# Designs tried in a protein design run: designed miniproteins, single chains, continued (5). Part 50

Each design is a single chain, and the fold is of that chain. pLDDT is the mean over its residues in the fold that is shown.

## One batch from the design tools (miniprotein)

Design m17826
Fold by ESMFold2-Fast:
Structure m17826 (fold): chain A 99 residues (1-99)
Amino acid sequence: MEEKLERIRELLLKLGIPEEDVELIVNALRDVLEAKDDLEFEAAGAMAVMAITVALLDKSLSEKQKKALEALKDAVVEGEAARDPELAAERALEAVEKV
């Protein structure tokens, strides 16, 4: 599981997403994976979506960077809808790798 988060970090950094935004996103995704109940899971997922949305407010981002962040956000939302933290992490990794 930590290997998936590290891979997401590596891919976002290689895309040129600012390190501070990558750290916020990866930490929020870790909280999703470590959630102990439905309330923590919903809160962590909301924080992950917020971190990605804040990163997307950077007007200097390339279209490729925006596409990666939007795909990552959609993957987190899908995982939340499924109530599956592992699925959220798997879909997040797949989304970033596909860009």
Scores: mean pLDDT 80

Design m17827
Fold by ESMFold2-Fast:
Structure m17827 (fold): chain A 78 residues (1-78)
Amino acid sequence: SPKDKAIKYGYEGRSYAEKGDFKKAIEYFEKAKEYALKSDSPGGKKAAEYFEKAIEYVKKGDSKKAVEYSMKGVQYLK
């Protein structure tokens, strides 16, 4: 489902952010955001907002905050 894909891509983005692979982290957080918005989950829009914040922090080089916001995004979909 779109929700399950958003969760999967959110975890993959987090993993790449933890490794310092910022280009792949952004790629997977963008996919997580896309599928969160496509989901019928009540938390989908809020999850997408958190994945966007994760992308912003990756772009700033703040991998710790990127991980924290991606976890919040995933939590809204569960």
Scores: mean pLDDT 86

Design m17828
Fold by ESMFold2-Fast:
Structure m17828 (fold): chain A 61 residues (1-61)
Amino acid sequence: AEVVALQQRLKDLGFLSYNATLDGYFGPATEAAVKGFQKLAGLTVDGIAGPETQAALKKLA
């Protein structure tokens, strides 16, 4: 459930392809989307959807 919600948010924000499957798997594509979001949000770019990244995503969507 957590990874699917993360993938949906990243897809809505344009960091994950809009035709990507929300499969709940935290793979390279989801990690790259997290890193892309972290760069634009000014966060540490570590590819980990931790508390800071989750809080920033919730602020935007």
Scores: mean pLDDT 73

Design m17829
Fold by ESMFold2-Fast:
Structure m17829 (fold): chain A 65 residues (1-65)
Amino acid sequence: SELDELARKGREAALAGDYEGAIEYYEKAIEVAKKELTGDERTSIIGAIRKDIEDLKTKGEESLF
């Protein structure tokens, strides 16, 4: 699915150290999830992706210190 493809691209970007690119892919994945998913699954999956974005932002900031 488009959601799975965007999540995969986000993971690959993060593994390559491209945290900004990874965050962009995860943000797109959230928008796709909002359109394709409903109920508890939507909440769970979007929550997980948001957590990944927060973790990437934290890692990007910590690497400067």
Scores: mean pLDDT 80

Design m17830
Fold by ESMFold2-Fast:
Structure m17830 (fold): chain A 70 residues (1-70)
Amino acid sequence: MSKDEVIALISEGVKLIQQGKFEEGEKLLREAAKGMSPEAAKLIEEAVELYKQGKFEEAERLLVRAVLLM
């Protein structure tokens, strides 16, 4: 998976979560994690958990960190 494909999956996943489509958004974020380093993938998993808790700002900060670690 290319870096551009991973970023596209993260972007679409976030958009779906913001629209209340949590299951679809989580699926895209987990798919993106498969194309990332183990350290970056762990941040994606933590961001998904924060989204489930309604902590959108904290989740988005972890997604930014994950992209930088790719």
Scores: mean pLDDT 86

Design m17831
Fold by ESMFold2-Fast:
Structure m17831 (fold): chain A 81 residues (1-81)
Amino acid sequence: MLSPEIEEEVKEGLVLIQLAVSILDAERQGDYETAAKLREAGKEFVETWKTDREKAYQILIDAAREAGRTEDAELLERSLK
């Protein structure tokens, strides 16, 4: 079993991979504005993750929803559970 510390690092990595896929999908659709917003949210996520994990996830979920990426937001919410 992974230690709790390593488990948290793995969850952070998985969320960043999900974010990267969402950014790539937006870029492939020509939605560069959405891709830019998701990149900015990812930066805030990394900075916030060290102090407030739940708030960090919420930043990405809110950004995805505001961008109309409902499926991506739901995937991130499932990762928080």
Scores: mean pLDDT 72

Design m17832
Fold by ESMFold2-Fast:
Order: C-alpha cells, then sequence, then structure tokens
Structure m17832 (fold): chain A 55 residues (1-55)
C-alpha cells in the first residue's frame, strides 16, 4: 500500500482532534476503511489509533 505509519498517525490525529472539537469521545471514533485498502493498511490504521489514544 501507499500509506506509511507516519501518514496513518497524521490522519488519525486529525480525526481524533475533530472528535474532541465536536465533544465526542475519540475512543469511539470508527475509522472508515476503504474496500480498496489492504489488510496491512487497515492494521496500520488500527495501530496508529491505539498509539494516538495512548498518548
Amino acid sequence: GHMSREEAERLVRWEVELAKEEGLDPRKIKLVASSSMSEEEKEILREALERVLAE
């Protein structure tokens, strides 16, 4: 895939910040995985979300 771990973390941080600004619990945010994404890319996004939420 074309998604790096750094790109995934930037995307996830952006989504988490938007959720916080809207008063939503960022732990409940569901990242929409495209059907065109590889299983590896989906895993990178999941790991990035866990890392960002753990900070």
Scores: mean pLDDT 70

Design m17833
Fold by ESMFold2-Fast:
Structure m17833 (fold): chain A 96 residues (1-96)
Amino acid sequence: QEEAEEHVQLGETYEALGLLAEAEGDIDGAKENYSKAGEAYEKAGLLYEKLGQLDEAANAYEKAGNAYEKAGDKEKAIDAYTKAGLIDIKIAIDKL
């Protein structure tokens, strides 16, 4: 849990750095930081999934997808969004 939370915080930090780089016109720096944010959120999602914390895992994968999309990495974004969607479906079924 603490390790997963640390990866979420790391992702949030890289997103903030990406936004700052983007505001300054540093397109390459923005993409690099958004890519690192995606990696951090993806690790958080995996850790939450292993812990059975499916709501947190889905949220982390969704954030990873959004970060990868901002980085221009469409393949990683699709993979992350797919993982989030599959977990959301699992949660919905378990609530029926």
Scores: mean pLDDT 85

Design m17834
Fold by ESMFold2-Fast:
Structure m17834 (fold): chain A 74 residues (1-74)
Amino acid sequence: VEEDIRAARELVERAREAAKKGDMRKAAVLATAAVLIAIGALIDAELNNASEEEIERAEETLREALEALKEIEK
């Protein structure tokens, strides 16, 4: 879960950097990958009865990834 949360956050940062450079296709691909990894982290946390704090971090990471994707799609 922690590794997936970290990977998703790194992908969000890379997506935002790509968008700032005008590489919207790369930004969209990276943001989509971040969303998919964040979903996987949340599913893993729920299925393995992770702590409420870990589930909350996974949910927050997914929100951040979705927000980045939404901004890039504009």
Scores: mean pLDDT 79

Design m17835
Fold by ESMFold2-Fast:
Structure m17835 (fold): chain A 59 residues (1-59)
Amino acid sequence: LTPLQLEIGRLVVEGYSVEEIGERLGLSPATVAEHIREIFRALGVRTIAELAAALRAHE
């Protein structure tokens, strides 16, 4: 994952909405949603719980 994708993934795990992540990182909600889709695909995960476990493995 890129550093930006890691940051987006962490914010998703923390419960931030697509709109809140976009405001925080200066990205459109559509761009954030695209990154989230790519993160789930790249890690082969389908739930936020699985995303949290996969990101912990990246630490």
Scores: mean pLDDT 83

Design m17836
Fold by ESMFold2-Fast:
Structure m17836 (fold): chain A 91 residues (1-91)
Amino acid sequence: SPRVKELIREALLLAAEGTLLLLAARLALELGDLETARRYVERAREVLEELRRLLEELKRLGAPESIIADIEAEIRALEEEIEELERRLEE
């Protein structure tokens, strides 16, 4: 459906945004800019929450299982990176 295609596009853009935010957070952390790193991780968490909401809507609309699996994999990757960076920021 057109709506499913629009949501897939939105999910891909959010996944890209989350990845870039986490790359920026990692660079800030490596440079010792802990405040900037925390801000990017917080923004990445907001992106992750929005991706989870889109995933639930895609499931409700009957999106293909392969697309659901791909988005779930992206969510897991972002969540793992956020958790790693948050752990490092607490050290």
Scores: mean pLDDT 90

Design m17837
Fold by ESMFold2-Fast:
Structure m17837 (fold): chain A 72 residues (1-72)
Amino acid sequence: SAAKEAAKQEAVQAVNEAIDYAGDKSLPKEEQEKKIEEALERLREALRRHGASEENIESSVRGVREEAEKVS
């Protein structure tokens, strides 16, 4: 469905945003952390609209947070 495809695209975009912010050495640490958290919240909402379970949403968010930590 168009709604599920849009949700998938939003989830991918949110992951990319979180990783990009984590790797952006020009951002102040406080602003970087805020932008990462905002991207992760968008990821949660997109995955929920895509029909993911809350368990899978939290697992995905943890995975992205771990990757962001490695890049930071």
Scores: mean pLDDT 85

Design m17838
Fold by ESMFold2-Fast:
Structure m17838 (fold): chain A 58 residues (1-58)
Amino acid sequence: QEERNKLAVLVGKALLELGLDAPEDEFIEYVERMAKEAGLDPEKARELARQVLANLRA
């Protein structure tokens, strides 16, 4: 699914820009904003960002 792959790229960019130590709220807001600017679903972006952080911080 192309949209999920594009969202995953945005999450990766957020990790490079903010780092893993960034507050969860700040990270999610950053990804959501980038997704909206790219014409992607911001709600799906938020959900994916939360999943990625949960997996990395587990």
Scores: mean pLDDT 78

Design m17839
Fold by ESMFold2-Fast:
Structure m17839 (fold): chain A 98 residues (1-98)
Amino acid sequence: MIDTETMIKLAEALAEVSTDPEVRAQAREIAELLKKNKGKDPVKETAAFFALQSLVIDLAMRGEEETLQKALEKLKDDPEAVRILEENIETGRWLRER
């Protein structure tokens, strides 16, 4: 099951491992939005969740393999975060080949 805490960890991991300042800023904004709205606004939580997934898909489509591998390593102790990250990486790679 996906929870908001797992999504916060994923967004924070991307913000830390990315070398692109725009990606770092976007990931931080998503993490802060999730933290601010956790348990308060399910619509904003859901929107932030989709924004985070879209960011991962975009990174995979752009071939940002080093950033994604570093994020996987950072999240290795959280199997749910790893699963979500891997699924969105697979989606981005699938879209890149089409």
Scores: mean pLDDT 84

Design m17840
Fold by ESMFold2-Fast:
Structure m17840 (fold): chain A 91 residues (1-91)
Amino acid sequence: EALEKFVLGVEYFDKKEYEKAIEYFDEAIALAPDSPVAAQAAYLRGLAYEKLGKYEEAIEAYEKAVELAKKNGLTSLAEKAEENIKKIKEK
């Protein structure tokens, strides 16, 4: 269920349909909120908000990705999300 919504989000992200991608990433997070899939969905949700120029929403999404990634031992994902937050705050 959550993985299926995540995969749909990735498909729309690849098509550059970022608003639709965000909808599916939100569904994936809602279906499995503390999972590794939710951590990845939160990270890609942050990237999608950046593509839309929505930097405040991107930071919130990346902060959630850091939280969930650390909960699930996804150290590399947490580091990438933290780097993206820093880059946005330097603008």
Scores: mean pLDDT 87

Design m17841
Fold by ESMFold2-Fast:
Structure m17841 (fold): chain A 74 residues (1-74)
Amino acid sequence: HMSVKEAMQRALEAARQDGNTEAAKLAEQAVKNSDDPKKAATYAGEAVRSAVDQGAHNTALAAGEAFKKAIEAA
C-alpha cells in the first residue's frame, strides 16, 4: 500500500528528474500537505497540469497517481 505522502514524494522525484521546476514546487507543497488529502490533491492536480504543459510525461504519470491516492483518502 502506497501512502499519500509516498505518492507525493514520487511525484516530486519525477519532477526533479524531468527538470520541471514548477511541478517540483507544486509536488513539494503536496508532500508538505499530505496530512490534508484535499489540499494535497489540489497541489498534485496543479502539478499534473504543469507537467502536461511542459511535456514532462514521467512527472504527469507520477503526479496523476498521487492525485488519485489523495482523492481516495479525502
Scores: mean pLDDT 83

Design m17842
Fold by ESMFold2-Fast:
Parts: C-alpha cells; sequence; structure tokens
Structure m17842 (fold): chain A 59 residues (1-59)
C-alpha cells in the first residue's frame, strides 16, 4: 500500500499525470480516466492538493 502511495506522489511531482491517475485509481478503486481528467482540468492546484492528500495518508 505505502509503496504505491509513494510512487503516485513521485509521478505527480514529475508531472506524469497518466501514471499518477493509474496509481491513484488502483489505490482508491476509482476510474483512472476520471482521475486523469480531474488532474488535467484542475491543473497545478489539483496536483498540489493531490500530493498533500497522499502525503497525509503516509503519516
Amino acid sequence: GKELLEKAIEALEKGDLETAAKLISEIFGLDADRVLKGLKEGGEVAVKAAIAELRELLK
């Protein structure tokens, strides 16, 4: 579980939104295409929020 969260954070920090969306969808049981759309439409604000949320789950 924790390794997938760390990989998702790394993908988001690198701007690899497709990899990040796939990993987030696998962790939370979400649709990867919908996650990717949300990250692209939300832009930098959505990416920063996703990184912060995933980091809280690692605590």
Scores: mean pLDDT 84

Design m17843
Fold by ESMFold2-Fast:
Structure m17843 (fold): chain A 86 residues (1-86)
Amino acid sequence: MRLVVRVELETAAPLPADTLVKVVEALEQRGVRILSVVFSAESATRYHLELEIDTAVPPEEIAEIVRNVIESQADVTRLRVTVSPA
C-alpha cells in the first residue's frame, strides 16, 4: 500500500542532524519501503518532512512510529503527523 506521511514540526532548539535518519531507520526496521524523502527547514525551529512509502503496516502504526522517534530525538513544541493514501 502506498502512503504519504506529512510531518509539521516546531522545536525549542534546532533539530538534531540525525533525526531524519532515525525516522527512516525505524520505519525500515518495521519492513516499510521508503520511496521518497523531502525535508525542508523553514527556519531554525520549523520543519516539514514528507515521506512516500510502500508498506503493509497500518497508517495509525506508521504515524505512531514517526511521532515516537521525533519526540525521543527533539525538543518538540508542536508536532503534526498526517498519513494518507498516495
Scores: mean pLDDT 86

Design m17844
Fold by ESMFold2-Fast:
Structure m17844 (fold): chain A 84 residues (1-84)
Amino acid sequence: KEIEEALEKAEEAEKEGRYKEAGEYYEKAAELLESQAKTAEDYEEAAKLYEKAAEMYRKAGLEEKALEAEIKAGLLLIKAALLK
């Protein structure tokens, strides 16, 4: 529920061009999914959400936040690979 609500808000913000808010909601959804992740697939989904947050942050001109989100995504993809 919490993840789904964050994703819906992220998608709405993205459609409206509110890229900073969209990035923050995608990051929130990624954090929630990461906190409950148990499988490689869970970590891959969380990584995709961090990548989406990074994309939104770049569109908003927030390069440092985008880089931080990309690093988090990369670390989760490494963790997912180690679980396969």
Scores: mean pLDDT 87

Design m17845
Fold by ESMFold2-Fast:
Structure m17845 (fold): chain A 95 residues (1-95)
Amino acid sequence: PSEEELDAEVATALVLILSYLARQALKKGDDESAVETVEAAVDLVEKYRHLLTPEQRAEIRAALEDTLDAARKYGSPEAIKRVEEAVRRALEALD
């Protein structure tokens, strides 16, 4: 694989891991850590978007949507707003 293919694969894996960790933080009531973790995932999406395959984009989109659903279920109103804004930026970057 090219270095770009490896970067895309690693970025995808990190976004999926960060999305999972954000959902776990939300379930524990750690809203601030959850939002910071989502922002880190969004930064990776924005940075590596041009290297991502359609399959990787679909996986990232699903993970971010699951994280948004977790925020709406477990998060404070402020956390919901911050996660919605962050996920929106990432989804726009994936399009």
Scores: mean pLDDT 89

Design m17846
Fold by ESMFold2-Fast:
Structure m17846 (fold): chain A 92 residues (1-92)
Amino acid sequence: SAEVRRLADELRRRFEEAGFEVKVEIRGTTLRLTLRSDNLTRLIALALKFIGLDFDGFEVEVELKGNTLTITIRARSEEELKAALERLISDL
């Protein structure tokens, strides 16, 4: 939806302003976020925040490989994807 796309664009801008190289990909109700930074401590802190979303009812996979953090969020519906995006933006 246009609203999900706007939220994804907002999330991308927030991470870019925070100093990350960012790629945001949406396929159906699945969000894949790829973040690159030379600050590994910051990437680890972000990974912990995203793991917290899994306990809030979102299915979250986190992979840290070198200086690249990949987060995959699988929502059960577009409404849950929207909620996940809004949660991520508010927690930044």
Scores: mean pLDDT 82

Design m17847
Fold by ESMFold2-Fast:
Structure m17847 (fold): chain A 57 residues (1-57)
Amino acid sequence: SDKEEALELTREILEAKGKSEEEIERALKQMEVAAEEDPRLTLALARHEKEKFLAEQ
């Protein structure tokens, strides 16, 4: 689902940025709330962040 993909992408990005597990868990809970309101927008934002990150490689 869009929500599940957004959460997975967000975790990957935050881990790559060196965030702690506690910070990642808090961010994922916030992201889950956002995805309940607008899963498509939340996924699009997560994909955009991943594209920006990958462009640095």
Scores: mean pLDDT 81

Design m17848
Fold by ESMFold2-Fast:
Structure m17848 (fold): chain A 84 residues (1-84)
Amino acid sequence: MELARRAAEAGRAGKGAEAAALAIAAGEAAGRAGDLEAAAEAAGAGLEAARGAPGAGGAAAGIAGVGGAAGGALEAGEPIPASG
């Protein structure tokens, strides 16, 4: 929606920190929709956008946290790997 579009625009403009913040918000919105996979994908895209901007190192760490949480939740919802 609005946030994901703005994140893409900020990334294209070289505003990694702004793109990172918008990507976090987009990931939250996707998570609210019940699609953890979409939330994890949005967070991953935000991380890549943040990596391209040297001033966005702290924001990249924040996105990594969101992506890790979304991915972890998705994985935790799956059967335990050791079960079988």
Scores: mean pLDDT 58

Design m17849
Fold by ESMFold2-Fast:
Structure m17849 (fold): chain A 85 residues (1-85)
Amino acid sequence: MTTAELIAEAVLKRLPELTDEQALRAFESVARTIVDAVRRGEISVEEAKELINRLLDALKPRLTEEQRARFEQVANEALKEIEKI
């Protein structure tokens, strides 16, 4: 299991304990870690896209409309970075 996978799992497990701002910061950290893992060859582009989409989908039901927009922006920025690799 890669560092990105471990962090993503940890964030998902702790979501009920996090404030909205803590959840956003955790998601930004996970997204950056996933991008860096692709750059290091630790995970494939396809695996990284799946991880980001899976994490976002798990978060969406718990977010307000405004928070969803912020999380989707973070996800889209990470996906754009991955597509450049």
Scores: mean pLDDT 76

Design m17850
Fold by ESMFold2-Fast:
Order: structure tokens, then sequence, then C-alpha cells
Structure m17850 (fold): chain A 112 residues (1-112)
């Protein structure tokens, strides 16, 4: 549990650092990959990994990212016995991962 939360935090930090220093399309793609992995780790920590689905479409060069809603994440984490502090951390990480994915895609389009 704690390991999954820590992994998500580390991945978000790496994605954020890469976005702040992005110099290429490759950097933007790597930031997407890290943020997506963080998004998956958050769902795993909540006990609902099946709600985090990522598929890559080579025709559009985009990821189709399906994740849990904030409500689904909170309900699953609470049912799993996480503390309110841990639930707050997971919700924050989930929102940060989604923000970073969106920012990385915006930056990727700027390099095209």
Amino acid sequence: MEEAIEKAEELIEKARELLENTRSEEDAREAIRLAVEAHTAVAEAAGIPEKAAVTYDPATDAYDIRGPTVRELEEAARERGLSEEEIERLVRLHLEAEELIGRAYQLLEAFR
C-alpha cells in the first residue's frame, strides 16, 4: 500500500521535472509515460487497478486513458481501509497525474 503511494509520488515528481525542462517531443512523450504510470499506481493503491486502463492508438499517436473518478477512488480506498490522510494523498496524486498528462499532451502538440 504505502509502496504504491510512494511510487506514484516519485513518478509525478519525475514527470513534473521533465515537463519543466522539456526540450523535445521525446521529453514530452516520456512525461506522458511517467504520469500515466503514476495514474495506474494510484488506482492500484486504492485497490481498483481495473479502473485504470491505458491503450495507445498509433494512428492518432495518442493514449486513450481511462481512470477512476475521484468518487470511485475515495470509495474504493475507504473500503480498503485507508486512512483519511492516505485517501487525501491518493486523490491529490490522481488529480496531479491527470493535470500532468494534459500538460504533456499540450506540450507535445507544440513540438509538432
Scores: mean pLDDT 78

Design m17851
Fold by ESMFold2-Fast:
Structure m17851 (fold): chain A 81 residues (1-81)
Amino acid sequence: VSKEELEKEVNDGMAKILIWLAKKLEEQGDLEEAAEFAEKAAELGSGEVKAEALELLARIYEKLGDKEKAKEAKEKAKEIK
């Protein structure tokens, strides 16, 4: 296993944990914190994990009333899929 493969596995794993935490914060109504964790997940994750984080981020921005940021996040997620 290369260093690049290990870094990807670690980053994707951390991104999945951040997505889980962001979803829990969203359930509690802590939308600003949920957005921060979803942003970090999108930054660290790759492929499907990054797309999931961006889709979550878009949903959180919609709940916050930020339609522009929600649209941007959805567009970025579509570029990956």
Scores: mean pLDDT 84

Design m17852
Fold by ESMFold2-Fast:
Structure m17852 (fold): chain A 58 residues (1-58)
Amino acid sequence: SEEEEKEAEELAKLSIERAKEAGASDEQIIEALKEALKSTTDPLLKKAIEIALKILEE
C-alpha cells in the first residue's frame, strides 16, 4: 500500500541519517544493509533496506 511504501521510505532515510551521524561511510552502510537483508524476514524492514540501498548505490 502507499502508506507502507511511505513508511519504508521514511525508515530507510532515518536509518541512513543515523548511521552517518554515527560516523559510518556510505560503503560501511551498504555492507551493513546487505548483511541485514540476508537475515531480515519482516517485509516492511526488507523493503526499507532495499530502498536505502537504492539511495546509496545510485
Scores: mean pLDDT 81

Design m17853
Fold by ESMFold2-Fast:
Structure m17853 (fold): chain A 78 residues (1-78)
Amino acid sequence: SMEEVLEILRETEERIRELGEKAREANTVEAYIAALEEIKELVKETAERVRPLDPEVAEALEEFAKRLEAKIAELKAK
């Protein structure tokens, strides 16, 4: 249901916020990239959790993960 989807998304948002703080505290580019990789994997995992409840929301999460992947690739190229 929409309610279950929103609960899953709120849980994921909180965990992303925590990982975002970890990224901000990173002392190296490698640590920063590692934190972004964790966020990407969390988003992908959330998409799979949401897929049977709302496939459209799952697709949006996959798109977000793809954008994170592009940013990580850009950082690795520098």
Scores: mean pLDDT 85

Design m17854
Fold by ESMFold2-Fast:
Parts: structure tokens; C-alpha cells; sequence
Structure m17854 (fold): chain A 68 residues (1-68)
């Protein structure tokens, strides 16, 4: 089904979104460095590439900065 194919493509995106949300919640509880955020993203989504983990970490940092 077309929706099932879209969900299959979304499977690579769903783990990254989950990792990003979890990283934001942890960063709110305690300030995290970029390196700690990259490590956390890779821990939460072991399938993520280094580039994907760095992009998620940068997005989390940008989100936290805008929240201030």
C-alpha cells in the first residue's frame, strides 16, 4: 500500500525523531555539550550515521538556543 511504503521510508526518520525528542528532554534536565548530544543520538538510534547524529545534535542545540 502507498501508506505502508511511506511508513517504510518513515522508519529511518521515526528513530531519529524519537532520538531528537529524547535528547531535547535530557538537555532540558541538564545542559549537554554537542559531543554528548551526538553520543546520545547514536545510543538511542545505533542505525544513525555520524552525519545524521551530528545533524540531530545541531537541531537539538538550535532548538534549545531558540527556547532561550
Amino acid sequence: AALEAAEARGQAYVPLNRAANAAIERARARPLSRAELVALVKELDPSASDAQAEAVADNVLAHMERER
Scores: mean pLDDT 66

Design m17855
Fold by ESMFold2-Fast:
Structure m17855 (fold): chain A 97 residues (1-97)
Amino acid sequence: MSAEQAKEAFERLRAQMSPEGQAAADRAVKIAEEALKKASTSTPQEALEIGSKAALEIARILREAAAATPDGELVRRAGTAIMTYLTSMTMQIIKEK
């Protein structure tokens, strides 16, 4: 799955989520975007560390949200899309350095 496909999948899932699910997903996306911005100006090793730390924080937020919301399955699917996007973009940033 490409980063573009992951982003598209996320947007479709988000549209179906509860307000609580959307809030958790939006927080996860913000963490991913801030991590990618930092990674883009970092060394390859720093970019990998930034991406890994962001991935752990996102996984924690989405796991907690999935357990607490009635749309936990949608939150889990959105989490997979966000993580795929973060990983793909981080690897692309590293490869281009």
Scores: mean pLDDT 82

Design m17856
Fold by ESMFold2-Fast:
Structure m17856 (fold): chain A 81 residues (1-81)
Amino acid sequence: GLIERLEEQLRELEARAEEALASGDREELRALLLEMDILLGLLRIALGVAKLIGDEEEVERLEELIERLERVRARLEAALA
């Protein structure tokens, strides 16, 4: 389903983030931040739709994915500071 695909995309970004942080690849860290911003936008749209249709279970899952993505994003921003 949609949630499983979004979670898989997040897992791929998390794996790439750990590799880029370990290697100090600043270009990849910047690229990952852009890709994370795009995924965050998609997750927020999906959350809005889930709220409109009253799917409380999908709302909770999407809010968890958003919090998880925002935590990784904050780590990348800190590494680039």
Scores: mean pLDDT 88

Design m17857
Fold by ESMFold2-Fast:
Structure m17857 (fold): chain A 68 residues (1-68)
Amino acid sequence: SLLEKIKKAIEEYEKLVKTKSEEELKKIIDSISGDKSNEFEKLLKGVLLLSFNDPEALELLKKNLEKL
């Protein structure tokens, strides 16, 4: 389901933030293109962008997904 794909994207984001610098995370965002990237990569980019632009919304999303 889309929700399970979003959960996996958030899990990947949490691994990346523990192992990668902010500079490296921004390079990952820039490497993901709309036309050539798969659905998971696009979701991961969305999570990464949300973490920089609206971290409170990301935390709310995480809490809502835990309530499945």
Scores: mean pLDDT 78

Design m17858
Fold by ESMFold2-Fast:
Structure m17858 (fold): chain A 65 residues (1-65)
Amino acid sequence: DKADKINEILAKLSDEQRKKISELVNEAQESELTEERLEKLKKELIELGLSEEEAELIVEAVKTS
């Protein structure tokens, strides 16, 4: 399940990183989900310390929700 994979990624991160990721995901979901916004979200997740693969999984979850 995508949710299980995301929960595993989040469980490995610090509380501060998890809070920032949650805020970024919520901001993306409150806005129009354009390809440009999804790419921006991916870049911001990578800057927070996620791998490209982990960031892509979170972006795909936002895109499909």
Scores: mean pLDDT 76

Design m17859
Fold by ESMFold2-Fast:
Structure m17859 (fold): chain A 67 residues (1-67)
Amino acid sequence: SAEGAAAVVAAEARAGGGRLSAAAGISTNQMAYLLGRATEAQAKAGAAALSGGVVSLEEAVRIARSV
C-alpha cells in the first residue's frame, strides 16, 4: 500500500538509509505521498533527484521542498 511504502521510506530516512531507498526506486506518486501536501512539480523534482542515484532520500525530499 502507499501508506506501507511511505512508512518504510520514512523509517529508512530516519536510519540514514536513504541511498538504499533510492536504489529500490521511488515513483512520483510515492514521493508525493512522502512529501504530504506537495505540488506535482515538487514530487517530480524529488523523484528525478533520486533517479540519478547521487543523492539520498533525505536530500531528494529537501530538493523537492525547495521547488
Scores: mean pLDDT 61

Design m17860
Fold by ESMFold2-Fast:
Structure m17860 (fold): chain A 76 residues (1-76)
Amino acid sequence: SELAEKAEELIRKALELLKEGKYEEALKLAEEALKLAREAMESGEESVEKATGLILDAIGVRFEAGLKLGRPMPAI
């Protein structure tokens, strides 16, 4: 789905930003990716396995970026 494809692209970019130490930007992209991955799951157009993988990847990036920024962990 278009939502899943965009989420995957945002996760990839967020991971690149994490490697560069751009934690604020990585966090923003990971949060956008998480929103899109959840919408893809809710639409039923994407496989549960694929959508779950995207959600977990986005949460992982968000977690690492948040930790590096010293911010409280967001609710799941």
Scores: mean pLDDT 80

